# Ledger of designs, part 37: designed miniproteins, single chains, continued (5)

Each design is a single chain, and the fold is of that chain. pLDDT is the mean over its residues in the fold that is shown.

## One batch from the design tools (miniprotein)

Design m17263
Fold by ESMFold2-Fast:
Structure m17263 (fold): chain A 86 residues (1-86)
Amino acid sequence: LEKLREAVREAVRILAEDTADSKSSFVTAKVVGAWLIAVAAEIEGTEESYLEALRQIADLAKELFDRGEISPEAAERVEKIYEEAR
Protein backbone atom coordinates (compact mmCIF):
# COMPACT_ATOMS: atom_id res chain seq x y z
CA LEU A 1 0.00 0.00 0.00
CA GLU A 2 2.73 2.53 1.00
CA LYS A 3 4.69 1.76 -2.20
CA LEU A 4 1.54 2.23 -4.30
CA ARG A 5 0.77 5.53 -2.54
CA GLU A 6 4.32 6.70 -3.28
CA ALA A 7 3.88 5.69 -6.94
CA VAL A 8 0.79 7.92 -7.27
CA ARG A 9 2.63 10.85 -5.66
CA GLU A 10 5.65 10.35 -7.95
CA ALA A 11 3.45 10.27 -11.08
CA VAL A 12 1.80 13.58 -10.12
CA ARG A 13 5.22 15.08 -9.26
CA ILE A 14 6.60 14.12 -12.70
CA LEU A 15 3.66 15.81 -14.49
CA ALA A 16 3.83 18.93 -12.29
CA GLU A 17 7.60 19.35 -12.71
CA ASP A 18 7.63 18.72 -16.48
CA THR A 19 4.84 21.30 -16.97
CA ALA A 20 6.08 23.87 -14.40
CA ASP A 21 6.97 26.41 -17.13
CA SER A 22 3.71 25.93 -19.07
CA LYS A 23 1.49 29.00 -19.51
CA SER A 24 -1.39 26.85 -20.84
CA SER A 25 -4.63 26.88 -18.83
CA PHE A 26 -5.41 23.47 -20.41
CA VAL A 27 -2.15 22.01 -19.04
CA THR A 28 -2.77 23.57 -15.61
CA ALA A 29 -6.29 22.07 -15.51
CA LYS A 30 -4.98 18.58 -16.43
CA VAL A 31 -2.20 18.69 -13.80
CA VAL A 32 -4.66 19.92 -11.14
CA GLY A 33 -6.96 17.08 -12.26
CA ALA A 34 -4.14 14.56 -11.72
CA TRP A 35 -3.56 15.98 -8.22
CA LEU A 36 -7.30 15.74 -7.38
CA ILE A 37 -7.33 12.11 -8.60
CA ALA A 38 -4.39 11.40 -6.25
CA VAL A 39 -6.17 13.12 -3.32
CA ALA A 40 -9.36 11.09 -3.93
CA ALA A 41 -7.32 7.85 -3.92
CA GLU A 42 -5.62 8.89 -0.66
CA ILE A 43 -9.04 9.51 0.99
CA GLU A 44 -10.30 6.05 -0.06
CA GLY A 45 -6.96 4.46 0.94
CA THR A 46 -7.27 1.11 -0.89
CA GLU A 47 -4.90 -0.66 -3.32
CA GLU A 48 -7.72 -0.55 -5.89
CA SER A 49 -8.14 3.24 -5.48
CA TYR A 50 -4.40 3.86 -5.96
CA LEU A 51 -4.20 1.57 -9.02
CA GLU A 52 -7.22 3.30 -10.60
CA ALA A 53 -5.64 6.69 -9.83
CA LEU A 54 -2.39 5.60 -11.54
CA ARG A 55 -4.36 4.43 -14.59
CA GLN A 56 -6.19 7.79 -14.82
CA ILE A 57 -2.96 9.78 -14.30
CA ALA A 58 -1.24 7.68 -17.01
CA ASP A 59 -4.18 8.46 -19.34
CA LEU A 60 -3.76 12.19 -18.58
CA ALA A 61 -0.01 11.94 -19.28
CA LYS A 62 -0.74 10.28 -22.64
CA GLU A 63 -3.25 13.05 -23.51
CA LEU A 64 -0.69 15.75 -22.63
CA PHE A 65 1.99 13.92 -24.65
CA ASP A 66 -0.30 13.60 -27.70
CA ARG A 67 -0.79 17.39 -27.56
CA GLY A 68 2.97 18.03 -27.24
CA GLU A 69 2.52 19.49 -23.73
CA ILE A 70 4.94 17.13 -21.90
CA SER A 71 8.26 15.53 -22.78
CA PRO A 72 8.52 11.93 -24.07
CA GLU A 73 10.68 11.21 -20.99
CA ALA A 74 7.95 12.38 -18.58
CA ALA A 75 5.26 10.39 -20.45
CA GLU A 76 7.44 7.24 -20.42
CA ARG A 77 8.22 7.58 -16.69
CA VAL A 78 4.53 7.90 -15.75
CA GLU A 79 3.57 4.92 -17.96
CA LYS A 80 6.37 2.81 -16.41
CA ILE A 81 5.17 3.65 -12.88
CA TYR A 82 1.66 2.42 -13.79
CA GLU A 83 2.93 -0.72 -15.61
CA GLU A 84 5.15 -1.70 -12.65
CA ALA A 85 2.35 -1.13 -10.10
CA ARG A 86 -0.40 -3.12 -11.87
Scores: mean pLDDT 83

Design m17264
Fold by ESMFold2-Fast:
Structure m17264 (fold): chain A 95 residues (1-95)
Amino acid sequence: SMQAELERRKAEIEAEAVARAQELAGEEFETVLEAIRAAREKGDEEVARKLEDILLEMTSEQLLLEMSIDERPATSLTARALRRIGDVLQEILEI
């Protein structure tokens, strides 16, 4: 089913974004993700979208912090995480 595949893809994108955010910031992003999941389980898509916006803002703050303290060429992990978080969160917002 195309619908089920799209829903699974969105969940994968969300999980990847959170994993990368956690690598940079720790457990704070996990709290917002759990709230997004809870809202979706209740069918509150408007609340879920609002929480996704909050997660994006938190990730942006963490990206700025990482960039400010690491003036050297980013490590492969840091560079990969920063780019992937941006791309994956953008996909989530557009789905």
Scores: mean pLDDT 58

Design m17265
Fold by ESMFold2-Fast:
Structure m17265 (fold): chain A 81 residues (1-81)
Amino acid sequence: MSLEEALARLEEILAEVVSDPALRAEMLARLREIAARESDVARVVQEFTGAAVDLLLAAGRHEEAFRFVERVSELLAEIEA
């Protein structure tokens, strides 16, 4: 999987899972920051997952955090295959 393809998939997951548009925008900005400094696709996904979960939990969005981890685990399995 290419970095561009993985970023598109992560943006889609955020749109499906994260209901708050301001929080989603903050998470997208963080994803872009990580992708600008890291070229390894799996590393980008793993680092972003940690940051995104922290943001969701800090916002009290526990159910969205669990759904996000589930969807990202599926994406990581595709990258590692």
Scores: mean pLDDT 85

Design m17266
Fold by ESMFold2-Fast:
Structure m17266 (fold): chain A 68 residues (1-68)
Amino acid sequence: MIKEQNQKAINLLEQASQLPANSDSALNLAGSAVIGTYGLNDAQREQLQQFVAQRQYADAIKYVKSLR
């Protein structure tokens, strides 16, 4: 379950990275990915939100993939 939800989040972040970083579509996809990522504590959630806020989608993807 959690692993499947995190794969969806990774897919959304990858889609966001293919769009202009400041587009509403990219922001909506990245926001959905943050919401859809399960198994995070507060510090991990904040770190993922920081990557997304800085439009660092590749780092966000790497971070989600590093989660157990």
Scores: mean pLDDT 74

Design m17267
Fold by ESMFold2-Fast:
Structure m17267 (fold): chain A 110 residues (1-110)
Amino acid sequence: SVIEQAARLLYAAHHGLAWAAEQIRSGELAEGAARVAASFLEWAAERLRELARQSQDERAKALLETAVRALDATADTLRNGSPEEALRALETTHEILLQAYKALKDLHDS
């Protein structure tokens, strides 16, 4: 189902953000890691946008649109911001994606 696909993608993105934050914190490949993370978030945002368009559930659609907006904003910060700004954006979006995942799972299971 669309909700199941979206939940899996949100969960994967949530864990991907944690990996990206650790790469940036290490300082060894901060610029390269930020670029890779931005590309991943842009890809995830496009997939979630497609799933939101296919969803017939208004609540699921709103949750996915919120996640897409957070991912797009974080990708922009990773490309153009400082490492400190990138880490804050990743941590904020990490929480947003986890909450969206939980809300989608609750919606699917209700």
Scores: mean pLDDT 78

Design m17268
Fold by ESMFold2-Fast:
Structure m17268 (fold): chain A 70 residues (1-70)
Amino acid sequence: MVEKQLEKMKEQVLETVRFIASQVDKESALKGAERMLERFVENAKKLGVDDETIERYVKELQEEVEKILS
């Protein structure tokens, strides 16, 4: 189901951002996180997810990324 794929993708993005944050400086980690969010949007659109759902997930991911990088 699409929802399970989105949740798995969200977890993968957050895990990747945590890994990047452990390896590089904050500015580089922010750029890496931005790239991961762009790929999330591309993949979600490919799955046929509606724009409102994508926007909600992006907002949640941005908030979690801020927590990781703070």
Scores: mean pLDDT 83

Design m17269
Fold by ESMFold2-Fast:
Structure m17269 (fold): chain A 87 residues (1-87)
Amino acid sequence: MSEEELEREVTAALGLMYKNLGKKLAEKGDLEGAAEMYRKAIELFEEALGERHPEVVEGLRNLARVLEQLGRTEEAEELRRRAEELE
């Protein structure tokens, strides 16, 4: 494993940790905290796995759902359209 390969794996693992934390926060009703964690997860997955990866698509859908619950409907619809285009 090269340093570049290790960095990519660590970045993806960190993305997964933020995704799981976002899910837990959403379940507890901390929607703002969940949105922040999902944004971090999406950025890390894009960096490690590329913009079209299924983890990015799932992250966008999770973030959109949380933003809709927060009443941020325009932002949620924009993210949902992005996720649909990447499928």
Scores: mean pLDDT 86

Design m17270
Fold by ESMFold2-Fast:
Structure m17270 (fold): chain A 74 residues (1-74)
Amino acid sequence: SALHEEAAREVIAELPEVLELAKKEKDPALKEKILESARAAREQALALEDLAPEVREELVAALEELIEEIESLP
């Protein structure tokens, strides 16, 4: 539905804020929990059958980019 598409796009728009929170996090255990949450969100996005395929692919790609960026943090 259009509402689910809008919600997915809002999540994508919020991902830069999640990355900034991960960059600020000094506790490696909490940083790992952020990474685990991002990976869980990616798995959930892949399972969303009621979302248009193009929107699902965009959401998954954005989450994969977030995961890669967090994994690359010092």
Scores: mean pLDDT 81

Design m17271
Fold by ESMFold2-Fast:
Structure m17271 (fold): chain A 80 residues (1-80)
Amino acid sequence: STLEELLKKVEEVAREAEKKIKETKDPKEIGRIAKEYLLKIEEIYEEAREKISDPEKLKEFEKHVEEQEERLQKIIEEKA
């Protein structure tokens, strides 16, 4: 389904960002990766708003995005 495809995209973007952050020792690079992550998530969110007509499914998508963002922020804080 469209929701499942978009959720998978969010998870892939989040995991790529986590990997890059864990591999770097440069605080400036961490900031760049975080910004790139936010831009990619914004693009996926815009696609979700256009393609998901079911309000309940859109809420599930938004909650999943928030959970992934919170997880990434904790990883950044623990490293920086």
Scores: mean pLDDT 81

Design m17272
Fold by ESMFold2-Fast:
Structure m17272 (fold): chain A 125 residues (1-125)
Amino acid sequence: DLKKELESLSIDEINRLILKHKDDLEKLKEYNLALIDILLEKGLISEEEAKRLKEKIEKNNDIKALQTTNGALLAALASDDPAVQRVWIRIAELSLEDHREAGRRAARLVRLLAHGEPVSEERIA
C-alpha cells in the first residue's frame, strides 16, 4: 500500500524519493532516445518509426514502461536476427501503451530464444 508507505516517511525522505524519481525518469527518456537514434543509424527502424517512438517516449512518465522499452531496444541492438530485432522493437513500442503486456511478451520471447524456438509476433501475443 503506497499510501501507508508514504505516511511512514519523513518529509525529507519523501522529497528525496521525488527528486530521485524525476532524475531516473529523465535519464530513462534520454537512454531510450539515444537507442532510437542508434537503431535508425543501423537501419533497424524507419524515420517514421523513430519519430513516433520518440514522441511516445517524451510523453510517457511511467518509469516501468520506459524501463521495459529500454530493455527491448537494447535487446533489438544485441540481436543479429532481423525477425528477432523487429519483435523487440514492437515490444518497445507496446510498452509505452501497455507495459504489463509488453513485459509478458518479452518474457515469452526470451523463453523462445533460450530454447532455440522460432520467433514471431503471433507466438508471443
Scores: mean pLDDT 82

Design m17273
Fold by ESMFold2-Fast:
Structure m17273 (fold): chain A 95 residues (1-95)
Amino acid sequence: SKEEMEKKLKEMAEELLQQEIERIDAVLSTLSTNEEKIQYLEELKQLYQQALEYYQKKLAEAKTYVEKLIAEAMIEVSQKLIQYIDEKIAKIKAE
């Protein structure tokens, strides 16, 4: 059903978000200086901003229900990752 598909896609998006957050935290733990951490996060933010723009375009061009659903899920993931990065940069700068 559509409802079951939406639930599964939401769960997959939440799992992807968690995996990306864990990867970001793992990389940050290997970096020695706050300057290196901020540079990594700023570069990663640019990449997620590009991903957000890409999925916004895909949503506008989407012809099927599934294409719309995937694009919307990836937009939400990209937005949440950008927010997470902004929060991390703010925390590092406050130290």
Scores: mean pLDDT 90

Design m17274
Fold by ESMFold2-Fast:
Structure m17274 (fold): chain A 64 residues (1-64)
Amino acid sequence: SLDAEVEATLYLIKAVIAERSGDYEEAAKWYEKAADILRDVDPETSELYRQKAEEAKKKAEEAK
């Protein structure tokens, strides 16, 4: 099993790749997963990633 911090880092990498590719729906999904993993470990960083997910969701809605 991966440590929560390592797993969150992998999700963050996936989110950034999706965002750079213009796939904002995928980016939002991975930012949410990273935020969820970090909720109990690093609540402040978790909140930042939730904000990133919200931004990505908004961009995905605007692209439809």
Scores: mean pLDDT 82

Design m17275
Fold by ESMFold2-Fast:
Structure m17275 (fold): chain A 88 residues (1-88)
Amino acid sequence: PATQQDIDDFLKEVEDLIRNEKLDPKKVIEGLKFLVNSHPSDRTPENLSKASGLPLSIAQKLLDIYNKYGFKGRTVAGEVADRLEKKL
């Protein structure tokens, strides 16, 4: 199971990506929702870019962050998407 620390670490990495790349948080939330709701075989940078409207290079970075969490990825991405939506 994902820990509170896993969720906090994922949130920090995603917020750092948003700040450093000057991203639209709404597009990042759509990318996270895609990762939560997609089959593992569909989680490609190309599909993530298409679903979110993020550039391919940013979709690759977001997917790399997601993949570091392995089997916890879906849980941490879902929790972080919810937290980011509440801040909008």
Scores: mean pLDDT 89

Design m17276
Fold by ESMFold2-Fast:
Structure m17276 (fold): chain A 91 residues (1-91)
Amino acid sequence: SKLEELKQKMEEAIKNKDWKTFLKYVAEILKTLPKEEARKILVELFSKMTDEQYENFLKTLAEVLGLSYEELKNLPSYTLTDEDIDKIIKL
């Protein structure tokens, strides 16, 4: 399915440390799926990341969104808030 292909591409972006491409796919998920379903998928993906991978993802997200890394670094590695999802959608 298209969703399975998207998940595979996201996992490859993580392996390649291509955080900008990963953010593009995160934005696609958030725009195409209901908020609850999108959050569940993203939480599952984030839970499979190492602390270093998640930190680099958050740094890239902070840069792209024009936000402080200090705000994002306090997020639990496997949980996104509704406010965080709304910020990502602005990509």
Scores: mean pLDDT 73

Design m17277
Fold by ESMFold2-Fast:
Structure m17277 (fold): chain A 73 residues (1-73)
Amino acid sequence: SLRKKLEEARKRVEEGNKEFIELASETARYMLEGIRYLAEGNRELAEEYFRQAQKLGDEGDRKLAEIKEKEEK
């Protein structure tokens, strides 16, 4: 039924959005910690946190692309 297909589509979007939001939140957290360490004069730790943020950001970009592909099917 149309209702069942709508419920399945909604569940897939909700699950994908949750994973993306979690990745975006973690990326933001690492960026904020990096800025904090930079303000404290700890450049080495700041650079490490910025590297982790970049890695998570790349993962988030991949997840967003997967969500878009599922919307087109």
Scores: mean pLDDT 77

Design m17278
Fold by ESMFold2-Fast:
Structure m17278 (fold): chain A 68 residues (1-68)
Amino acid sequence: MEEEKEKIIKELEELKKKFEEIIKDEKKREGLINLIEAFKERIENGELSIEEAKSLVEALKKYIEKLK
């Protein structure tokens, strides 16, 4: 469980960096970064299940792929 949690947090940090590189609109970029940070906090505090967190990471990855 702890290993999966760490993996998800690392993936969210990678996604945050990709959004910072790809998204030129400052308001959209800040919104997505803040959303990712909120999800990281909820995962760290145990407020978000591992399954929910994985689904969220996959949704964000698909969003980035569409931006390519």
Scores: mean pLDDT 78

Design m17279
Fold by ESMFold2-Fast:
Structure m17279 (fold): chain A 73 residues (1-73)
Amino acid sequence: SAAEIEALQQQIASLRQQMRDVMDQAAAEITRLRAQNAPDSEIQKVADDAQEQLDALAAQIAELEAQLRALQA
């Protein structure tokens, strides 16, 4: 239905915004850590944690996009 398509599109848009927020937060945190002369291991952990979150969000988006394609077929 049109309502289900709209709801899926809104969920996908929300998850894409969460991806942008994760990237922005990680970039800001890495900038702060660099300014404080934090160890490379601490900076790498922030990058790794962000990548894990992005991978999880990408998987969720892929599932919702598959559902969208099924409804539009």
Scores: mean pLDDT 92

Design m17280
Fold by ESMFold2-Fast:
Structure m17280 (fold): chain A 64 residues (1-64)
Amino acid sequence: GLTPEQQKLVDQMVKKVVEEGSTLEAKVRAGREMKEELQSKGYSEDQVSLAIQTMADKLQELLE
């Protein structure tokens, strides 16, 4: 499970990608921004990977 802080960031990045039209560029940028922010806050590589995977799963559900 993600922390509430990680979940909020995932939800924010998913919203941002959807607002930008769910382009490949938007998805790549959101993944980079999320990795940078979580790393700056001291999250582990495993937690960063879990957050990125959760974002990808949520985007896949929205796009089907």
Scores: mean pLDDT 81

Design m17281
Fold by ESMFold2-Fast:
Structure m17281 (fold): chain A 93 residues (1-93)
Amino acid sequence: SALIEGAISVIEQAISVLEQEKEMTSNDRIKELLDEAIEKSREALGAVKAGDLETAIEYLREAKSLAEQAGSPLTVFLLDQAIRAVELAKKAQ
């Protein structure tokens, strides 16, 4: 599915941005939030690849919330795009 392939690409981009932001911050709490957002994004990626779209949406929403708390607007945007793509793919099933 083009939607699933697009979601995978966007999640991988979000993980890359989160990893870069983690390297750039000296704030331990922000590092913790970014690390948790990376973990949830990787879990979402695994769920998408396994075809578990419901679980993927849950992990993406958790990752987005963590990214919002960390002050990562680009990652919030990317994760929101991934959520919409996965929701649309799930509705098409």
Scores: mean pLDDT 90

Design m17282
Fold by ESMFold2-Fast:
Structure m17282 (fold): chain A 76 residues (1-76)
Amino acid sequence: MKVKPGDLLELDVGAPEVRPGDRVFKNGEEIGRVVAVTPDKALVQVLKDAELKIGDEVTIVRPDGSEVKAKVLKIY
């Protein structure tokens, strides 16, 4: 599916591994930001056009440069 700015993604990753404000990347390009987290899920706001499907893996980059891999569970 094509995602665009304003779309929301739900990821299979939660606190404390990721936090609101963390950057989300697909194929080396920043596509969004984490806006909310629960213990087991993160909600991401899309900021750039990207090709993305349910089950795709994205990379969350924390302020210290550490990376967390997560799968897309839902696209709004």
Scores: mean pLDDT 83

Design m17283
Fold by ESMFold2-Fast:
Structure m17283 (fold): chain A 66 residues (1-66)
Amino acid sequence: SMRVYTGDEVLKYLTSRFDFKDMEELKKALKEAAKKAGIKKDVLDSSNLFTEEEVEKLIEALEELK
């Protein structure tokens, strides 16, 4: 995909789609989703950029983990 998102934009999008009890649950879920999706980039690192395809894979992984 030609469209890219910052880690902060990905966080805002994911927190609007999924409910997390606290920041610890969010961090754990993001790490597990990234591993499941085969994405080696940390969503919490503001220097990382994510493609639309990578964001879609993270959403799919989160849906399977929740």
Scores: mean pLDDT 79

Design m17284
Fold by ESMFold2-Fast:
Structure m17284 (fold): chain A 55 residues (1-55)
Amino acid sequence: GGKITKLSEKKYLVETPYGKYLVEGGKVTNLETGVVIELPLSAEEAAKLIVEHTS
């Protein structure tokens, strides 16, 4: 679990107990480490996936 904040139609901020992630389309950036991963998903789908996997 975590908190999803919609910043725009293509951007979401995901806050979890394990860190914060910026989602831009399918691109996910770990804001603590700077690591970027690309997922074949929409921004909304990527944000939901992060929240489910960090519960």
Scores: mean pLDDT 80

Design m17285
Fold by ESMFold2-Fast:
Structure m17285 (fold): chain A 88 residues (1-88)
Amino acid sequence: MEEVKEKLRETEEAMRALARGPGGAEVAAYIAAHKAAYAAASEEERMRMLTEFAAWMARLAGRPDGAEVIEEVGRLALEDPEALAAAL
């Protein structure tokens, strides 16, 4: 459990560093490219899109392990939010 939380924290720190650094333009371009689709999406589709965005950014930040955890957390949030709450 703590290992998952630590991996997510380290992944978040890497993603923040990427967004504030040389990756900022790529992050902005991704958001711009997906903004219209996100606005038209259902709540469930928005959750999937946010999960995909976070996983993409984690991979861009060199954290594919963190991206896998993000994808699993996003899946649980849609399919079993009670199990996700118990895991956090």
Scores: mean pLDDT 77

Design m17286
Fold by ESMFold2-Fast:
Structure m17286 (fold): chain A 55 residues (1-55)
Amino acid sequence: MSFEELLEELRKATTAEEVNQIRDELIALIGKIEDVEQAQEYLDKLAAVVKEVLS
């Protein structure tokens, strides 16, 4: 599953457990990115979606 597909799954998550599971998968995927600027952009997007879903 791509970063974008996982990010959309995160938006659909309805429980904190689902959010944490998908977030951990996204963090693992970001950790494989050698482009530091791209990795930071993805981390920022992840943080924004987590805040939105948990609000």
Scores: mean pLDDT 80

Design m17287
Fold by ESMFold2-Fast:
Structure m17287 (fold): chain A 67 residues (1-67)
Amino acid sequence: LPPKANIKEKISNETIGLDVAGRILAYAADDKERAIDLLKKAKELARKEGKEEMAEALDRQLEEVEK
């Protein structure tokens, strides 16, 4: 059972919000250019927060969307 704190941390994380918005635009709304912009901002924010693993995941997702 995941602790309740994990759920709150996901919704309060600005980087996660931008990542989710980027994915929705890329796949559901088919707005690739806007998705790239949001994912790029999420990656920069993750890097500033010291979340290296998150920044790498966002970088890989950005490359997939750019294809």
Scores: mean pLDDT 63

Design m17288
Fold by ESMFold2-Fast:
Structure m17288 (fold): chain A 78 residues (1-78)
Amino acid sequence: HMHAESEEEREVLRETAEELREMGDFMQYGMELAKKAGLPAREGLRIGAEGYREGKENNLPREEVLKLIEERVREAAE
């Protein structure tokens, strides 16, 4: 096993991995909605990533972040 040099490094690595996993889930959700709406997959990935970032900055619950992504995909398709 690779070990972090310090306790702080171990914490940062764990937290970063968790954040990347969560962001990936929202990006995938945005991509799937974008494809369904006839938008490029990359546009959906961007919307998902932005929704995750805004949700984190504003301490929004998961449900609100999903609604934000859905709204933005809909607006982009109009």
Scores: mean pLDDT 79

Design m17289
Fold by ESMFold2-Fast:
Structure m17289 (fold): chain A 77 residues (1-77)
Amino acid sequence: STTVLNSVEELEELASKLTPPIAVVTEDGHLLGIVNSVEELRETVKEAERNTGKKVESFEVSPSTIPGVGTVITLHF
């Protein structure tokens, strides 16, 4: 099932639902990174915000259908 969260702090509270490796993508399907922890996820989000000049408004968390990836997180700006 897909879950929508509004902050990285909410993701930290649901860390048990994140199965690494975690693929971090944009709505347009651009891969931003593959991370193995909430801390690496936090750094990837900060980098994306720096590169776009925008704040992430929400995070969409879904189980992966991609071989070798456990969870997919889509960033919505």
Scores: mean pLDDT 79

Design m17290
Fold by ESMFold2-Fast:
Structure m17290 (fold): chain A 90 residues (1-90)
Amino acid sequence: REAEFEAARREAGEAGLEAEGKFREGVELLKDPSKREEGIKKIQEGIKLLEDAAKRAEKLGDQKLARELREYLEGFKIASKSAIEEVEKA
């Protein structure tokens, strides 16, 4: 299972970077009212990537990686909620 653990950790790192990229793109799109839905979708895609990575770590029993991903995911959800609510209020 060493190879599975290595793959999961690598994929988690890649997912984190991709999620950050999608979040930045989504937030920029939210600044344009005509692209609000597209921005929200990109942010949701980032959240899904982190959720999938956390689930994989949990299935493999990598408790440390799973906890780190869950903490990162919670922070990401809080930031995403704030960005979306700010635009929806306007």
Scores: mean pLDDT 79

Design m17291
Fold by ESMFold2-Fast:
Structure m17291 (fold): chain A 64 residues (1-64)
Amino acid sequence: MKAKIAELQRKALLSRDPEEHEKYVAKVRELAPGDVNRILSPEEISELLTRAVDAAIAREEARR
């Protein structure tokens, strides 16, 4: 279970498509309501941070 939720969190963070991002965020919320942020370690988040920021910028541009 935790591994599947972590995979969905990574997909949400790294998705460059706004629709895909919202889809994965919704699945994570459904599977782990309340404690979603505890699934990925701070180290894993830090490793993904640059890629997550790049994906967030791409999603913002795609909405324009």
Scores: mean pLDDT 68

Design m17292
Fold by ESMFold2-Fast:
Structure m17292 (fold): chain A 78 residues (1-78)
Amino acid sequence: MRALAEAGAAGNVEEMERLAEELRPALAALPEEERLRLILEAIRETARLMIEKTKDPEERERIREELERFERKARELL
């Protein structure tokens, strides 16, 4: 998951797609709740790396707000 988050933060869509495809059989074998948990974890890690690389305080705040919104939505689905 860390490699997926790093590729996402770098904007490398091809690498993200390749890693996602490699993980697809393992993710398909997991219960839906566990798949959602792993995806949420990857998104949190991506947001953390983006915040670390971003120098703009307004952009950092926007990323944090989007993460909180996503986490709230994910909790409603679980």
Scores: mean pLDDT 68

Design m17293
Fold by ESMFold2-Fast:
Structure m17293 (fold): chain A 86 residues (1-86)
Amino acid sequence: MEEKELLEIAANNIIEGDKLIAEGQALLDAGKDPQLAKELLRQGADKLKTAGENLLQLGEKYNNPGLIKLGQELIAKANAILESLK
């Protein structure tokens, strides 16, 4: 039960995070509303980080190296985006 819920939460956070990142990047590329663009990128990165942490936790619990790797990659991607906003 909890495993399926965490996977669904992670999947939704990835989808929503990717959407927010795409929207923020599109605004930056168009030279429109840089304040909103940064906020969207931050929100998207935070969602990817949450998803990555959930996938890492599941991967460690079930000894699934694929989930551990995916979780680490999502956290790294999120941190890179957040660092670029400083």
Scores: mean pLDDT 86

Design m17294
Fold by ESMFold2-Fast:
Structure m17294 (fold): chain A 91 residues (1-91)
Amino acid sequence: MERERAIREDIAAAEARLPASTERLAEQIYEKGVVEKARKALEEMRKAIPAVLREAREVYGFSEALVEEIGALLERRVAALEEAIERAEEK
């Protein structure tokens, strides 16, 4: 449980930074003109989620509760990247 607690703390810290990271990502995507590449990255991230969750469960032996928390964080990161792309396109 100690290892899972450390991971949950890391998840909480990552979630707390997500709004600022999203704004920064939008600025970087706009400045570099990489909207097309960002869209491809978004699609690849979405495709990778099932494999990441499978590895968490089968390779690392994490509890189902932790796997669900990891999945929720990954979905939030996908949503954040999508939002960053939309903000970059508005500029």
Scores: mean pLDDT 75

Design m17295
Fold by ESMFold2-Fast:
Structure m17295 (fold): chain A 73 residues (1-73)
Amino acid sequence: SEAEELRQKAIDAARAGNLDEAVKFAEKLSEMGYYKEAAEVYRAIAGRAMSLGDIETAKKYYQKAKELEEKAK
């Protein structure tokens, strides 16, 4: 599905350290109403940012993931 394709691209970007690209895919997923998939991507971004020592970026995207998880229920 389109959501699965975008989610996979976003996760691959996050794993590669391309957090800006991963954010773009997460935003696209959210715009299309795929809140659960977008939240999963933001959690991956937050985790990667934390592993890089970027605590502020990690907090920002962790919060975004939680907001989208609320919308997905």
Scores: mean pLDDT 87

Design m17296
Fold by ESMFold2-Fast:
Structure m17296 (fold): chain A 84 residues (1-84)
Amino acid sequence: SAARQQALVARWKEAAEKIIEEAKELLEKYKKGEASDREMDLAIKLLESVAELMEALYAQTGDPELKELAEEARKLVEELKKAK
């Protein structure tokens, strides 16, 4: 049903936002020498997976917030890679 699809999409958006925020915090810790290269590599892989999921959901729903989350995740991947 449309209601179940909307609830699922909302849940995935919340999960994506949380992962993005945690990755931003990790980047700030990494700049201070408080995070490892392994943690950065895992965060990059998670953000790439988040971007792919948001892009796939956007293709199905047309929800512009999903596109914005995908673009933010991809931008953050590049920022994490540049910091290493």
Scores: mean pLDDT 88

Design m17297
Fold by ESMFold2-Fast:
Structure m17297 (fold): chain A 75 residues (1-75)
Amino acid sequence: SSNHKHDVRHSPMSKLIDLYKDGRYKDFTIGVTHQMDAAALNDTQHDPPSPKVKDKMIQDMFDFIGSVINYQNSL
C-alpha cells in the first residue's frame, strides 16, 4: 500500500514515455519487461508472471503511455 500521489513528471515512467515518443517501441517493450523483473525484487526464486500476463501488462503499459502522450498533444 502507498499514499504517494501520482507523479507523471518525475517517475520511472519518464524513461518509458521518452522511448515511446522516440518511436523506440522495442526498447519500450524491454523497459516494461525490466520493470516487471524489478517488481519481483530479484526474482530468481519466485514465480514470474505467465507469458500471457506479461504480454497483457506490456500492452496495457503501451496503451496507457500512448493515452498520456495523446492527451498531452491535445493540450
Scores: mean pLDDT 64

Design m17298
Fold by ESMFold2-Fast:
Structure m17298 (fold): chain A 68 residues (1-68)
Amino acid sequence: GGGKKAEEAGKAMAAAFGLDEEKAKKAGRVSSEYAHKGAEAAAKAVQETTGLPESGARAVGEAGYEAS
């Protein structure tokens, strides 16, 4: 699967929402892990893990899903 591409896409989007590098890496990893369950599942996991607003978490989840 495209796990590494999904992780990088999610990380880049999280950084665009102002997360530091370590938190952005975590957001990308979580987005990649849940991408196989769909963009909404990835977004929810990112929101619960990082505390991003729903709009930011959705963007990160979508980016990971799109790249997977």
Scores: mean pLDDT 80

